# Designed miniproteins, single chains, continued (3): the designs that were tried, part 27

Each design is a single chain, and the fold is of that chain. pLDDT is the mean over its residues in the fold that is shown.

## One batch from the design tools (miniprotein)

Design m8973
Fold by ESMFold2-Fast:
Structure m8973 (fold): chain A 71 residues (1-71)
Amino acid sequence: MGLELLRERLEEARRLLEEGRRRRDLELVEEARRIVEELLELVKRAGATEYVPELEELLREAEELRRELEA
């Protein structure tokens, strides 16, 4: 995966999470979580550990919001 594609998908996940939070839209939050989970697995296998803290923070936020919307 190119670094440009990784950055684009990370930005996509951030936008989806922000929209999901604003609209309280579970589908957007689930999509953001899916992207972040995919990216976390890819960067850990590729050794791009510089992105791990940022992705872990996004995953935590997405999972917390998903839990709130499922309640």
Scores: mean pLDDT 80

Design m8974
Fold by ESMFold2-Fast:
Structure m8974 (fold): chain A 57 residues (1-57)
Amino acid sequence: SARERELAERYGLTVAQVRGLRTLAEELGIDVAVQYAVRDLGLSREEAEELIRELLA
């Protein structure tokens, strides 16, 4: 929860969006989560890859 809030603030997302990305990455894989972050959340590919890596660390 504290980690999800930190990442949400850093990447300009809501905690719910960050939690959704974690669930998506865990259930459907990193590539699907990165694609969603870029296309639906408006992140760059680099930002999406960094965020997903940090979420799964």
Scores: mean pLDDT 85

Design m8976
Fold by ESMFold2-Fast:
Structure m8976 (fold): chain A 67 residues (1-67)
Amino acid sequence: KFEELLEKLEENKDNEEEVRKLLSEIVDYLRNNVTSEEELIEMREKLAKVLGLSEEDRKILEEQIKR
């Protein structure tokens, strides 16, 4: 579930390997389960907030989710 993945990401944000694995799982979840643009935007904003992402990192994440 998306919220559970976000919680794990926040708990493990200092562990680079775990962060990479969780980000991959989150991206795969969004690609396979999010069908509406509005839902995708909401989930992306939640992810960006947890990670403290810069504007540049947010753009990269959006590109990965699209493809």
Scores: mean pLDDT 71

Design m8977
Fold by ESMFold2-Fast:
Structure m8977 (fold): chain A 70 residues (1-70)
Amino acid sequence: SSSTEQLPQAFVNELEQLRQLYPEAAQLRLEPSSQAGFYQLKFGDKSLGTFSNPQDLRAAALLALKEQAS
């Protein structure tokens, strides 16, 4: 079932910027975490962790994208 819960725009903006720079960023997914204010970042089916701020999310996403580009 589709959740009606909206992701924070700041996190959406980080993913959109990455998708403009890296085609593989299309595999990045954000899901609400069981902990309020935290969001789980996934690369395909792999969990990259849970984040409460866009800066840490961006850093984790960039590391994953650079590993895939190698």
Scores: mean pLDDT 76

Design m8978
Fold by ESMFold2-Fast:
Formats: structure tokens, sequence, C-alpha cells
Structure m8978 (fold): chain A 81 residues (1-81)
């Protein structure tokens, strides 16, 4: 519950930082499920990272996008066993 409340309080600040509505919804959904369904929460975190990487790519962010993709692929593999 506290995690969700903290994220909700920061929604306006996240929007100001350019975080998309879809990314915010995934953050909230992951927070809501972190205690009851940790595996589902992990899947949502991976989806969030994918959306963030695509946003950075579209914005031309000076970030190592290739390394970001490798991290996401590794996380997906670890959770598929």
Amino acid sequence: MEKVQEVEENLEEMRKLGVSDEEIELILEAARNSDSDPQYAKELEIKLLELRLERYRKEGADIDLEKGEEVIEKLKEEHKK
C-alpha cells in the first residue's frame, strides 16, 4: 500500500520528467502486485523498462540503448527459467 501511495504522489513529477502515461500505469500495476504476485510484478517491470528504452530511443537520449536492450533480454531469460 505505501509503495502505491508514494508512486501516486510522484505522478505529476514523473509526467514533468517526460514519463509516459503507459509507463506510469505499469509502475502503479507493478507496485500493486509486488506483494501478492511478485512474478507478475517482475513482468510489468520488464515491460516498463522496454517502454522506457523505446521512449529514450525516440527522444534521441544520450544513453547506451544497446546495453539497455541486453539487460532487458537477460531479465526476460532469467524469469522464463
Scores: mean pLDDT 71

Design m8980
Fold by ESMFold2-Fast:
Structure m8980 (fold): chain A 81 residues (1-81)
Amino acid sequence: EEAEQLKEIAERVIELATKYLEESKKLGNQEAIDYAQKAIDYARKALEAVENGDLETAEKYLQKAVDYLNKARKLIEEAKK
């Protein structure tokens, strides 16, 4: 159950970060591109940790993924005014 929840959150982070990556590329904002890419990378690492039963490591990677996702989002919002 907890593993399933972490997996669902990580999958959603990948989906949102992929959208932010596309938007950042359209805006030409390299920092936002880098943050969105890091969010995807950490969320994928979180999924791998869940598959290996390492829920503590999955939570740590997911926290990093969400932090980078939020940084990408803020840069995109600022670029749009």
Scores: mean pLDDT 86

Design m8981
Fold by ESMFold2-Fast:
Structure m8981 (fold): chain A 64 residues (1-64)
Amino acid sequence: MVEEIRELGERLLAAAPTDKAKMEEYARKLDEVARKAGEAGDLEAVEVALEIRERLAEVYAAAA
């Protein structure tokens, strides 16, 4: 799951901030995988998802 989350995060960050439709799609997929990882007890995958969210916030801040 960690690798899947990292791949989705890379695609999400590459689409940000301009391709809002792809950003929403990848963000939904990331949330779904992260939730499943949390349910399975894969805390490392959950932490990686949180890190990606923080990086996405930085991209938005830099674009302001």
Scores: mean pLDDT 75

Design m8982
Fold by ESMFold2-Fast:
Structure m8982 (fold): chain A 96 residues (1-96)
Amino acid sequence: SLARLEAAYDRLVKALNEAIEKVPEEQRFEAETYAALAVMIAALGLKMARDGKLTPEQVDALARTLDEAAQLVEKEKSVEAIRRGVDLLTAALNAA
């Protein structure tokens, strides 16, 4: 559902912001850069869903991918986790 996708988006943004605060200072710029990319990709997916460009199944799949990316970032709080999140989101959007 769109509501689930919106909730997953909010969760991802929160997880990314919390991870940025926890990475070492020398990695902060890299963390911010990949987090910004993750947010832009997720926002594009959310916009496509809101514009009716995705099927219900694609909306649910995207919501699951956003939740998976958020959970990974929440658990690891690292630049590597943020980068993996970007890869997951990119793959999901390319599959839509």
Scores: mean pLDDT 89

Design m8983
Fold by ESMFold2-Fast:
Structure m8983 (fold): chain A 78 residues (1-78)
Amino acid sequence: SKGEQIVNTTVQAVREGADPVAAMRAAGDELIRLVEEGELSKEEAIKYLEELRRRLIELGADPEEIEKVYNEYVKRLE
C-alpha cells in the first residue's frame, strides 16, 4: 500500500542519515494527504504513525521529540 511505502521510505531515509523528526513530519503530512484523498482511512494512518514512532525510536531517535510529532499528527486525524 502507499502507506507502507511511506513508512519504509521514511525509515530507510533515517537509516541513511535523515533527521528523524523532519522525516516523520514529512511522512505524517503525506499520510494526512492520503486520508484527505480517500486512499487511506484515519485508523490506517494512525497505525502507520504508530509504526513510524516505534521504528524511529528503535533507530535511536529522541523518544520525547518523536512522541510529540506522533501526538500532533494523531490530533490532526481526529
Scores: mean pLDDT 89

Design m8984
Fold by ESMFold2-Fast:
Structure m8984 (fold): chain A 90 residues (1-90)
Amino acid sequence: MASEVRKLIDEAEKTGNKEAFDKAVELAKQSPLARAIAEGRIRDLVRKGHPVAKEAYEKLRKEEIENLKKQGMSDEDIEEFKAAYDEYLA
């Protein structure tokens, strides 16, 4: 699982293939380890200016926000999380 996520992200970086990023995001949903690997690697690609990686990162963040809401995180804390996300990419 984790090795498959790495291979998909490496393929997406090399080819610019959006489907490879989308598959990596879907696999990341199935395992905490796969999610951590996908988020870290995609985040690094976003910092390098990879446009398709930014879209994949936004999808991971939306899912993380939905999970935090389901866990009872307040709207105020979620807004702080979003602000930290934006600052990290700035």
Scores: mean pLDDT 73

Design m8985
Fold by ESMFold2-Fast:
Parts: C-alpha cells; sequence; structure tokens
Structure m8985 (fold): chain A 64 residues (1-64)
C-alpha cells in the first residue's frame, strides 16, 4: 500500500539521519511526505506530522 511505502521511506530517512547523512535523510522524508499528503486517513496524518518534524530536524543539521 502507499502507507507501507511511506513507512519504508520514513524508516530509510531515519537510517540516513542516524549515519549523519542529513541530505539523504531529507530526500527520503520528502518521498514519504509526498505519499502521505495523498492520503486522508488518521494514520497517514499522524505519520505526515512525524515526517515533517523529522525533516525539519534534518534540515537544521544541514544548516549548521
Amino acid sequence: SLLEQAELYLALGKGYYEEGKYEEAIRFYDRAIALLETLDSPEAQALLAEAKELRAKAEAKVKE
């Protein structure tokens, strides 16, 4: 499903973030966000909020 694909992209982004690869993390968070924005379920909305927070955290690291 699209939700499962978004979860996989989010997991990949988290993995890159833990390795200090913040630009790669942002790329995968953006892919997750794009999929989640096409969904209107409560689960998708919760993951979208999480993905946006994680993206902002990674972006702050790139700007340091």
Scores: mean pLDDT 87

Design m8986
Fold by ESMFold2-Fast:
Structure m8986 (fold): chain A 58 residues (1-58)
Amino acid sequence: GLYRAIKDVPKHSEDTLELKKGDLVELLERLGGGFVRARNLKTGEEGIVREEDLEKLS
């Protein structure tokens, strides 16, 4: 499903995904503990992000 970043998320490490509020993301994998692997569709980058920082789009 398609998701949207609800806030800016800065890059914290090489494994984390940088997001800007409103960026569209594809959810790739649920990792547990409230973390997911996602792809930022604007940048093409993949990384770990908190699921709570994403909103599911209809």
Scores: mean pLDDT 84

Design m8987
Fold by ESMFold2-Fast:
Structure m8987 (fold): chain A 68 residues (1-68)
Amino acid sequence: SAVEELEEALEFLKSIEGVKAERVGDDKIVAESSLSVEKQIGLVLRLIGDFPLLEVSISGNTITLTAK
């Protein structure tokens, strides 16, 4: 389910050095990244592939995952 993918995505993001992630409400994760732009893009592409029930967006150094 999308909720289970949110929990898995949160733990995955917490495991990455340079990424600080938290759950916001019932359906969203917000992560702030100190990674380079290239590494951040690579991370976003991985998230899109690994968590297909989540919508992934980026704004500057902020990555947002939302349950579909």
Scores: mean pLDDT 83

Design m8988
Fold by ESMFold2-Fast:
Structure m8988 (fold): chain A 95 residues (1-95)
Amino acid sequence: SKVEEGKKLLTEGVIAFLKGDYETAIKLFQEAIEKAKDDPVLTARAYYVLGLAYEKMGEKEKAIEYFQKARDLLEPYPEYKDFIELVKKRIEELK
């Protein structure tokens, strides 16, 4: 499925991120978002790690934008309440 393709791309992007290859990670996370567009939780996860990659590259405004997108997608899901608070704190620390 497209969702399973999105999960694989997200995993590959995380591996690139952990190796310090932020440019490759960003590309893979963007591809994961395209595949996961009908899965808001998977899309939010991809936005969050895309924000982390931009933060590592010093792209503060882009990092904030993607953290906000992840937060907004997860707001309807009570199980993500603590994660949303962590994301909000990270946004404030980058301002």
Scores: mean pLDDT 87

Design m8989
Fold by ESMFold2-Fast:
Structure m8989 (fold): chain A 94 residues (1-94)
Amino acid sequence: MGSAEQTLAEAKKKIAAAKKGDTIEVDMPSTLSPLVAQHLVMELAELASKNGLEGAKIVVRIDTDNQELIEAARRGAEMARKMYPDIEIEVVQR
């Protein structure tokens, strides 16, 4: 079990250690609501952009069969790509 706050805290550590062009992998809890997942994906891209990680790739991994959760996370990624075009973001279902 995880929370959005725990996911964000772990992501902040990885982003702080990362360099431009790095790949940052983040595990997202399957227990999040779709709306929270969408916002979390966008917040991850914003953090990477604000930390100057131009060309970095954020890989959000979700271990779930819940398609609504996956679709919401992917909507967040699409919105993030429009707002932060210097950051690559993808959502991977496990």
Scores: mean pLDDT 83

Design m8990
Fold by ESMFold2-Fast:
Structure m8990 (fold): chain A 65 residues (1-65)
Amino acid sequence: SKKDETIIKEAERLAELLLEEGKITEEEKEKFIKEVKENPEKYTMEELINKEVDLGMERIQKALG
């Protein structure tokens, strides 16, 4: 339960960052969060954190261009 809650919170954070960057729509954000809430065991903290790191690196690359 607590593990699932942590995964969901991390997924919500990632989805918010993706929306702020314009990489996804509000609808896509809601669909992603719903999927994670329905199947939290299919996601890992490492996977979600790595996606956040990758997004951060893309932001740096865009700032250099």
Scores: mean pLDDT 80

Design m8991
Fold by ESMFold2-Fast:
Parts: structure tokens; sequence; C-alpha cells
Structure m8991 (fold): chain A 64 residues (1-64)
């Protein structure tokens, strides 16, 4: 059921290692969106907060 999300996240990791941060970020967003749609409502807030925090950390590393 979450196979597509896993594929998107794996492709995003490859792009990160190649230095293509912009496209990697987009793939992570899509993969995360699919995971959120499959998660129960009580888990959505925690998952969203953790993902946004990781995204913010990545953005800081890219811009610094």
Amino acid sequence: MLEEADRLLEEGRKLLEEGNYEEARELFDRGYELRLQAAPPERLSDLTREYLEDQRKLDRLIEE
C-alpha cells in the first residue's frame, strides 16, 4: 500500500547523494504526502511536525 511512497523516498535519497537537493525535496514531499494519507489521524500531527523539522534542517544546510 505504501510501496509508491517508499520508492519516492528512495529516489529522493539518491538525488540527495548526487547533490540534486531541489528535486530530492520534491520527491520527499510527495512520498510524505502518501504516507500521511495512509496514516491514522492521531499520528498525522507528530509525523508532520517531525518531517517539517527535518525539511527545515535540510534547507538550512543547503543555504549555509
Scores: mean pLDDT 70

Design m8992
Fold by ESMFold2-Fast:
Structure m8992 (fold): chain A 118 residues (1-118)
Amino acid sequence: MRVEVRAPAHPELIDELRALAAERGIELHLAPNPAPEEAARAMARVVRELIDALARGLTDPEELLRLIVEAAEREGLRVVEAHVVRLDARRTVAAVTLADAETGEEVGAIVVELTEAP
């Protein structure tokens, strides 16, 4: 199975998260997060927990979605939208859009794409 993670991250944490993902064999695509510093750092902690779960072999899209939602809520983020979408016979996406729970400001989306071998 091939796993890709896409997320915005606090600019200062991008190199740390990329190094972590590389050590665990996970393909990680990060963009700088323009959200307020604490919300951007909270999202980076959710991404770190996701990378650790994927490294342990968690590849069920619904369980990954649940993990992201639970981690986000612990970090003071609100789930705006959460869904699992089958793109084709081999590709499934789990996506969670997050906002700061106190301000309601959009922080960004975490997207996990899972690709099965033929």
Scores: mean pLDDT 81

Design m8993
Fold by ESMFold2-Fast:
Structure m8993 (fold): chain A 81 residues (1-81)
Amino acid sequence: MTEYVRDELLLPDPREVSAEEIKKLMADKNVKAKKGVLARDPYTISLEERHLLDEEKDGTLVLVLEDGTRYVMENGKFVKA
């Protein structure tokens, strides 16, 4: 089966979290990615690409669940897109 991408990032559940918490987790070397907690196809996206996709031009992070539900980060909170 398809597994985690190299240089995995561990993200919290799609609960109410701040942008700072997500960025802190991404910067932590001991954090691993969970399948389906980042932008679509986390297993086909390199760490560099994931950073760009999750952090759009204005620093907006996007969290995509396995069921396709999207959350965008606005004012430090995840809001359903």
Scores: mean pLDDT 43

Design m8994
Fold by ESMFold2-Fast:
Structure m8994 (fold): chain A 60 residues (1-60)
Amino acid sequence: SAEEAVRLAEEAVQAAKNGDIDKAMSLLREAGRILRQLPDSEKGPVLRALGEATEALAKQ
């Protein structure tokens, strides 16, 4: 679900901030898999959360 994908992306942000890059990457892959299964109308919040997680990883 979109809610589950957002939760996974938010967990990825926390993992990235803690320096756990492997965990962050695994969580992002799972969130991305859910994103691909969602209708376009539900993708907005997930794309935003994934963007925040990517930014957190880039700032390590």
Scores: mean pLDDT 80

Design m8995
Fold by ESMFold2-Fast:
Structure m8995 (fold): chain A 94 residues (1-94)
Amino acid sequence: HMGVRLIFRVEAESKEAAQKAADTLAEQLAALPGVIRVDSGVVSDTEARVVATFESPEAADRFLATHWPAVKARVLSVPGVKRVELVERTEFPL
């Protein structure tokens, strides 16, 4: 069967804001049914990446359709956050 990786980019005014936004996003993602792994990290003074691995395309697509708008709004409410974007969706064999 196929798993899915979703890669999110966080852009913020500072490293601290980027870290807090990434932590918030990772916490929200880790609580979702069908998520098997979440990795996050600051990649520059203004940018962080969060990677969520889903057990199936159906789980990932359900998240994007139903939960992602609210999760995105939550992350954007973190002070100093400028942008939060889904930048990559990749299917892979599990």
Scores: mean pLDDT 88

Design m8996
Fold by ESMFold2-Fast:
Structure m8996 (fold): chain A 57 residues (1-57)
Amino acid sequence: SEEEKKKLKEEYLKWLREVLAKADGITRQVAERDLEEAEKMSDEELAEIYKWHLERR
């Protein structure tokens, strides 16, 4: 549902911000880029990416 997609987007963005807060050097640069790209993506695209990560962990 649209509500589930929005919630997954919020969870993914929160996770990226937490990674960024703890990251140093090259990992910080990658996290910054990923967050910028994520902010440009639709709710549907972000939900799919986050589901992919959850399923493969």
Scores: mean pLDDT 75

Design m8997
Fold by ESMFold2-Fast:
Structure m8997 (fold): chain A 90 residues (1-90)
Amino acid sequence: MKEEAKEHLEKAIEYAKKALEALEKGDTEEAAKYAEKAAEHARKSGTPTGQVAADAARAAAIYARKGDIELAKKAAEAAIDLAKRGIEAL
C-alpha cells in the first residue's frame, strides 16, 4: 500500500542521514551499518525509485567499508534524494 511504501522510504531517509552523520565523525563501520539499513527499507518500499535508492544506499555501505568517505557521502546523499522523489511520486 502507498502508506507502507511511504513509511519505508521515510525510514530509508532517516538511516541514510544517520550514515552521513557517522561519516562526518569518521565512523565508517557505523556508517556502513546505517547505509545497509537504509538500503533494506528503500527496497521494502516496493517502488521503482525505492529500488534505485536501495542501490545507492548499498553503494554508500561499500564505499564506507573501503574508507572512501567522499564517495560514501555522495552515495548516501543520492539515496536520500531518490527516496524523497519516491515519496513525491506516491
Scores: mean pLDDT 86

Design m8998
Fold by ESMFold2-Fast:
Structure m8998 (fold): chain A 61 residues (1-61)
Amino acid sequence: MISKEEFWAEVDRALRDIALAIAKQIVKENKTPEVKKEAIEFLRKQGASEEDIKELEEFAN
């Protein structure tokens, strides 16, 4: 069995992937500056890399 720490690390990865997918969908559908800013800040708080943030910004353009 995996350790509790490995389990939570996997959960964090899955949640980050889901959050990124949702953020992209919201940005694509609404295109509002406030929504885009909130999505980017949310991902930063979740520990998203500069690369992930760059991808979301490009998706918003």
Scores: mean pLDDT 70

Design m9000
Fold by ESMFold2-Fast:
Structure m9000 (fold): chain A 60 residues (1-60)
Amino acid sequence: EERKKRILNAVDQLLKQDLPPEIQSRLRELKEKIENGEISVEEAVDGLTEIMREIVKRQR
């Protein structure tokens, strides 16, 4: 539960940023899958990492 809450908090913080709609949609989908228990915490970390890589590429 604690790790799940930390990931959800990280997603919520990212959603407050001015990100492309495609990235925001992926963040919302990831959040829903985590909340519904469709993916493990480890899978959620992997998904968040991929989204973060796309954000970094956009800022370069």
Scores: mean pLDDT 78

Design m9001
Fold by ESMFold2-Fast:
Structure m9001 (fold): chain A 56 residues (1-56)
Amino acid sequence: SKEELEKAAEELRKKAEELREQAKKTPDPFEKSILEGMAALLEGMAAFLLKKAGLL
């Protein structure tokens, strides 16, 4: 349902934000790159779900 897609997108965005915060705190440039990449993927998935729900 549209509501389920919205909730899933919100959860993905929250997880992406957590990964972005972890990336800011790590001294390891390799770990930072992986965390930022994972966050970008989750953000893209959230956008896809919102588009499918007709909200984007």
Scores: mean pLDDT 87

Design m9002
Fold by ESMFold2-Fast:
Parts: C-alpha cells; structure tokens; sequence
Structure m9002 (fold): chain A 112 residues (1-112)
C-alpha cells in the first residue's frame, strides 16, 4: 500500500485537478443557478479535501473511505452539470480522470 505521505500527496494532486476543472466550469457557465451549484460543489470539495487529509494523517481509514465516497458522488454531480452546459471535452475528461483516480484510491483503502 501507499505510505500516508504518498496518500496525502496523491489526494492534494487529485483535489487540485478537480478544483481547477470546477473553476473552468464556473467561468464557462452563463446560467446563474448552475453557477451557484458549481460554486457550492467547489466549496464542498475544498471542505471534503481538508477533512480527508486530516483523516489520513490520523489513520482514520473508515473516515477516509466515507469522505472519498462523498468526493466521488460530488464529482458525479459536477460531471452531470458539465454535460448539461455542453462544457468542453477537455474539462469533462479532466473531471472523469479525477473521479476514476479517487475511485481507485477508495478501492485501495477498502482492500486494507
């Protein structure tokens, strides 16, 4: 398995990529209601990331698993909104890649 330091580095990278994609969607969105929802998802992702990093530092694997599940669900909603606004394929792909990587990390933690 990955060390705690490697897990923290991986989570930070994945969260940074997902936040960048959400920022691009917010910039592209002309619908105020969709923009407000994307801004809420962005804030929630920052909060979940901070909580996940704390859980990993504390060896709270059950907490980390629950937080990763919430992050995957958040990215599923972000992908649905991205498709609804006909976002560029590059942005959709970036969100899909972040989701797949978080899901892979979730399965890694569940196997322990």
Amino acid sequence: GLSTEELITTVRGLAEGALAALDELIALTTDPAVRARLEELRRRLEELTAQLLEALRNGDWEGAIRLLEEMVELLDEALELAREIDAPEAVITQLENARLALEALLELLRAQ
Scores: mean pLDDT 89

Design m9003
Fold by ESMFold2-Fast:
Structure m9003 (fold): chain A 55 residues (1-55)
Amino acid sequence: SKRAEEELRRLEEELSRRVQEVMDRGAREGLTPDELDARVQAVVDEFTRRADEVR
C-alpha cells in the first residue's frame, strides 16, 4: 500500500541517520571495527524488525 511504502521510506531515512550517528560516535570514541560493526548491526536489526511490522 502507499502508506506502507511511505512508512518504509521514512524508516530507511531514519536508519541511515542512526547508522551515520553510530559511525560518527564510534570514530570519536575510538571503537574498533568489530565494535562499530556490532553497533551498526544492532541498529539494522532493529529497523529490519520495524519494517517487517509494516509489510
Scores: mean pLDDT 82

Design m9004
Fold by ESMFold2-Fast:
Structure m9004 (fold): chain A 55 residues (1-55)
Amino acid sequence: MEIRIEVKGEITDEQLEVLRRAGALLPPGATLRVTIFTKDENGNLKETEATVTVE
């Protein structure tokens, strides 16, 4: 099972908490894939990918 979450802009502590809670709701062995879109200091879009697996 794979769930994709995309976040645009700067990641806040509130958004990190939501991602942590989403991971806790997944069944064991599920994978949460997160793609984060941020702007760098020059206004260019940057993608960061993170994967969380539930034990």
Scores: mean pLDDT 65

Design m9005
Fold by ESMFold2-Fast:
Structure m9005 (fold): chain A 120 residues (1-120)
Amino acid sequence: MITLTESGGGTVAEGGSVRLSKQIGGDFSGIDLISWWRQRPGEPLRLVASISGDGKKTWYADEFKGRATISIDKAKKTAYLDLRGLRVEDTATYYAVAYGLVDGVPRLVFGEGVELTVVA
């Protein structure tokens, strides 16, 4: 079974930086894709960034290019989303999502979400 535990949210000043983390339980080698999604109040879920399970391929939504970095530490079984130049509009719940095999079946596994508040 794959489990996700997000951390690193909270209240951050505008213009600051934050690292969001997700700890991955279970077999890390069974994960094909790790992504971060956000949901702002009154908005649908939107993809922020993704990284392949081997850490070799990354993708970023256009609004995050140049101010976000997604990475994996395989030894710690942790994926990171580093956000820079934070704006009040970055206030959202951020969800870690893993895609891979769970009990031999392809599945999307969602974390519980981490809240980020950016204050002026």
Scores: mean pLDDT 79

Design m9006
Fold by ESMFold2-Fast:
Structure m9006 (fold): chain A 59 residues (1-59)
Amino acid sequence: DEKLIERLMKETGASRKLAEKIMELFKKEKTEELGELLAKELSEEQREKAILLLVEAKE
């Protein structure tokens, strides 16, 4: 969990609080809320990086 939070912060520039919120929604499988949060808080490029990291973490 901490490793993925740190990677989200490093790769997307998200704050720790935002990275923790992304992780929480991802773990709870709240896909709609997660998508809305990413669209609101991240640029298109940052959102793509976040999605790739989350997909990698699930596998």
Scores: mean pLDDT 80

Design m9007
Fold by ESMFold2-Fast:
Structure m9007 (fold): chain A 71 residues (1-71)
Amino acid sequence: MREKVIELVREAMEALRNGDFDKAEELAKEIAKLTGADPELVLSMIRAAVTAGVDIEKAAEAIADLLLHES
């Protein structure tokens, strides 16, 4: 589970960086379905990490841990 969520967050951050907003939204929905989180919250966390210029791997792990333990 955690590894799959990390992979999806990483893919969503890459999609957002590439301007593929539709793909980022779909990936955020998949993450939300797996974690029980609100998809708007998931998307906002990914957007914030990309905007802040955080390392993708580090951000993906942090977001996955927050969604799996703080939901």
Scores: mean pLDDT 81

Design m9008
Fold by ESMFold2-Fast:
Structure m9008 (fold): chain A 103 residues (1-103)
Amino acid sequence: MSATELLLRLAATLTPEQQELLTRFLGLLAQLAALARERLSPEAVARFEALVTALLRALADQDHAAARATLAELRAFVAEHLPEAAELAEELERVFAELLEAM
């Protein structure tokens, strides 16, 4: 399943409030992805994109435990490879917690 198909499946099951939180979460994730593509090696970008895909899949499957575990891996990756994005990653974690609580 493509990332677009995962997002469409997830969005179809959400309330307007949950869709707003998802939109904010995806916006922050897109900012991190842009920094990763600018700053990291192709191999590190591939690892980042694999973590993002796994996170979106866990959310679409409503596997909150897998989603939390994958976000923790993504947070560790950002701390190691993109320390300048620490504030952005912290905001991403806050919005993610709100999204899971609302789901």
Scores: mean pLDDT 82

Design m9009
Fold by ESMFold2-Fast:
Structure m9009 (fold): chain A 53 residues (1-53)
Amino acid sequence: SPELALAYYNRGVARLALGDYDGAAADFREALRLKPDFAEARVSLNLALDRQA
């Protein structure tokens, strides 16, 4: 559902701000699974993955 995808995205953004890059990446992946054309989640996932390395 669009609402659930947005909820995962918002939690991922909060986790990213807290430095939880693993948790953020997992939330962004779930948002993209629910809404594959979620451009903001894809960009944020790439940022989280870059910060993990």
Scores: mean pLDDT 86

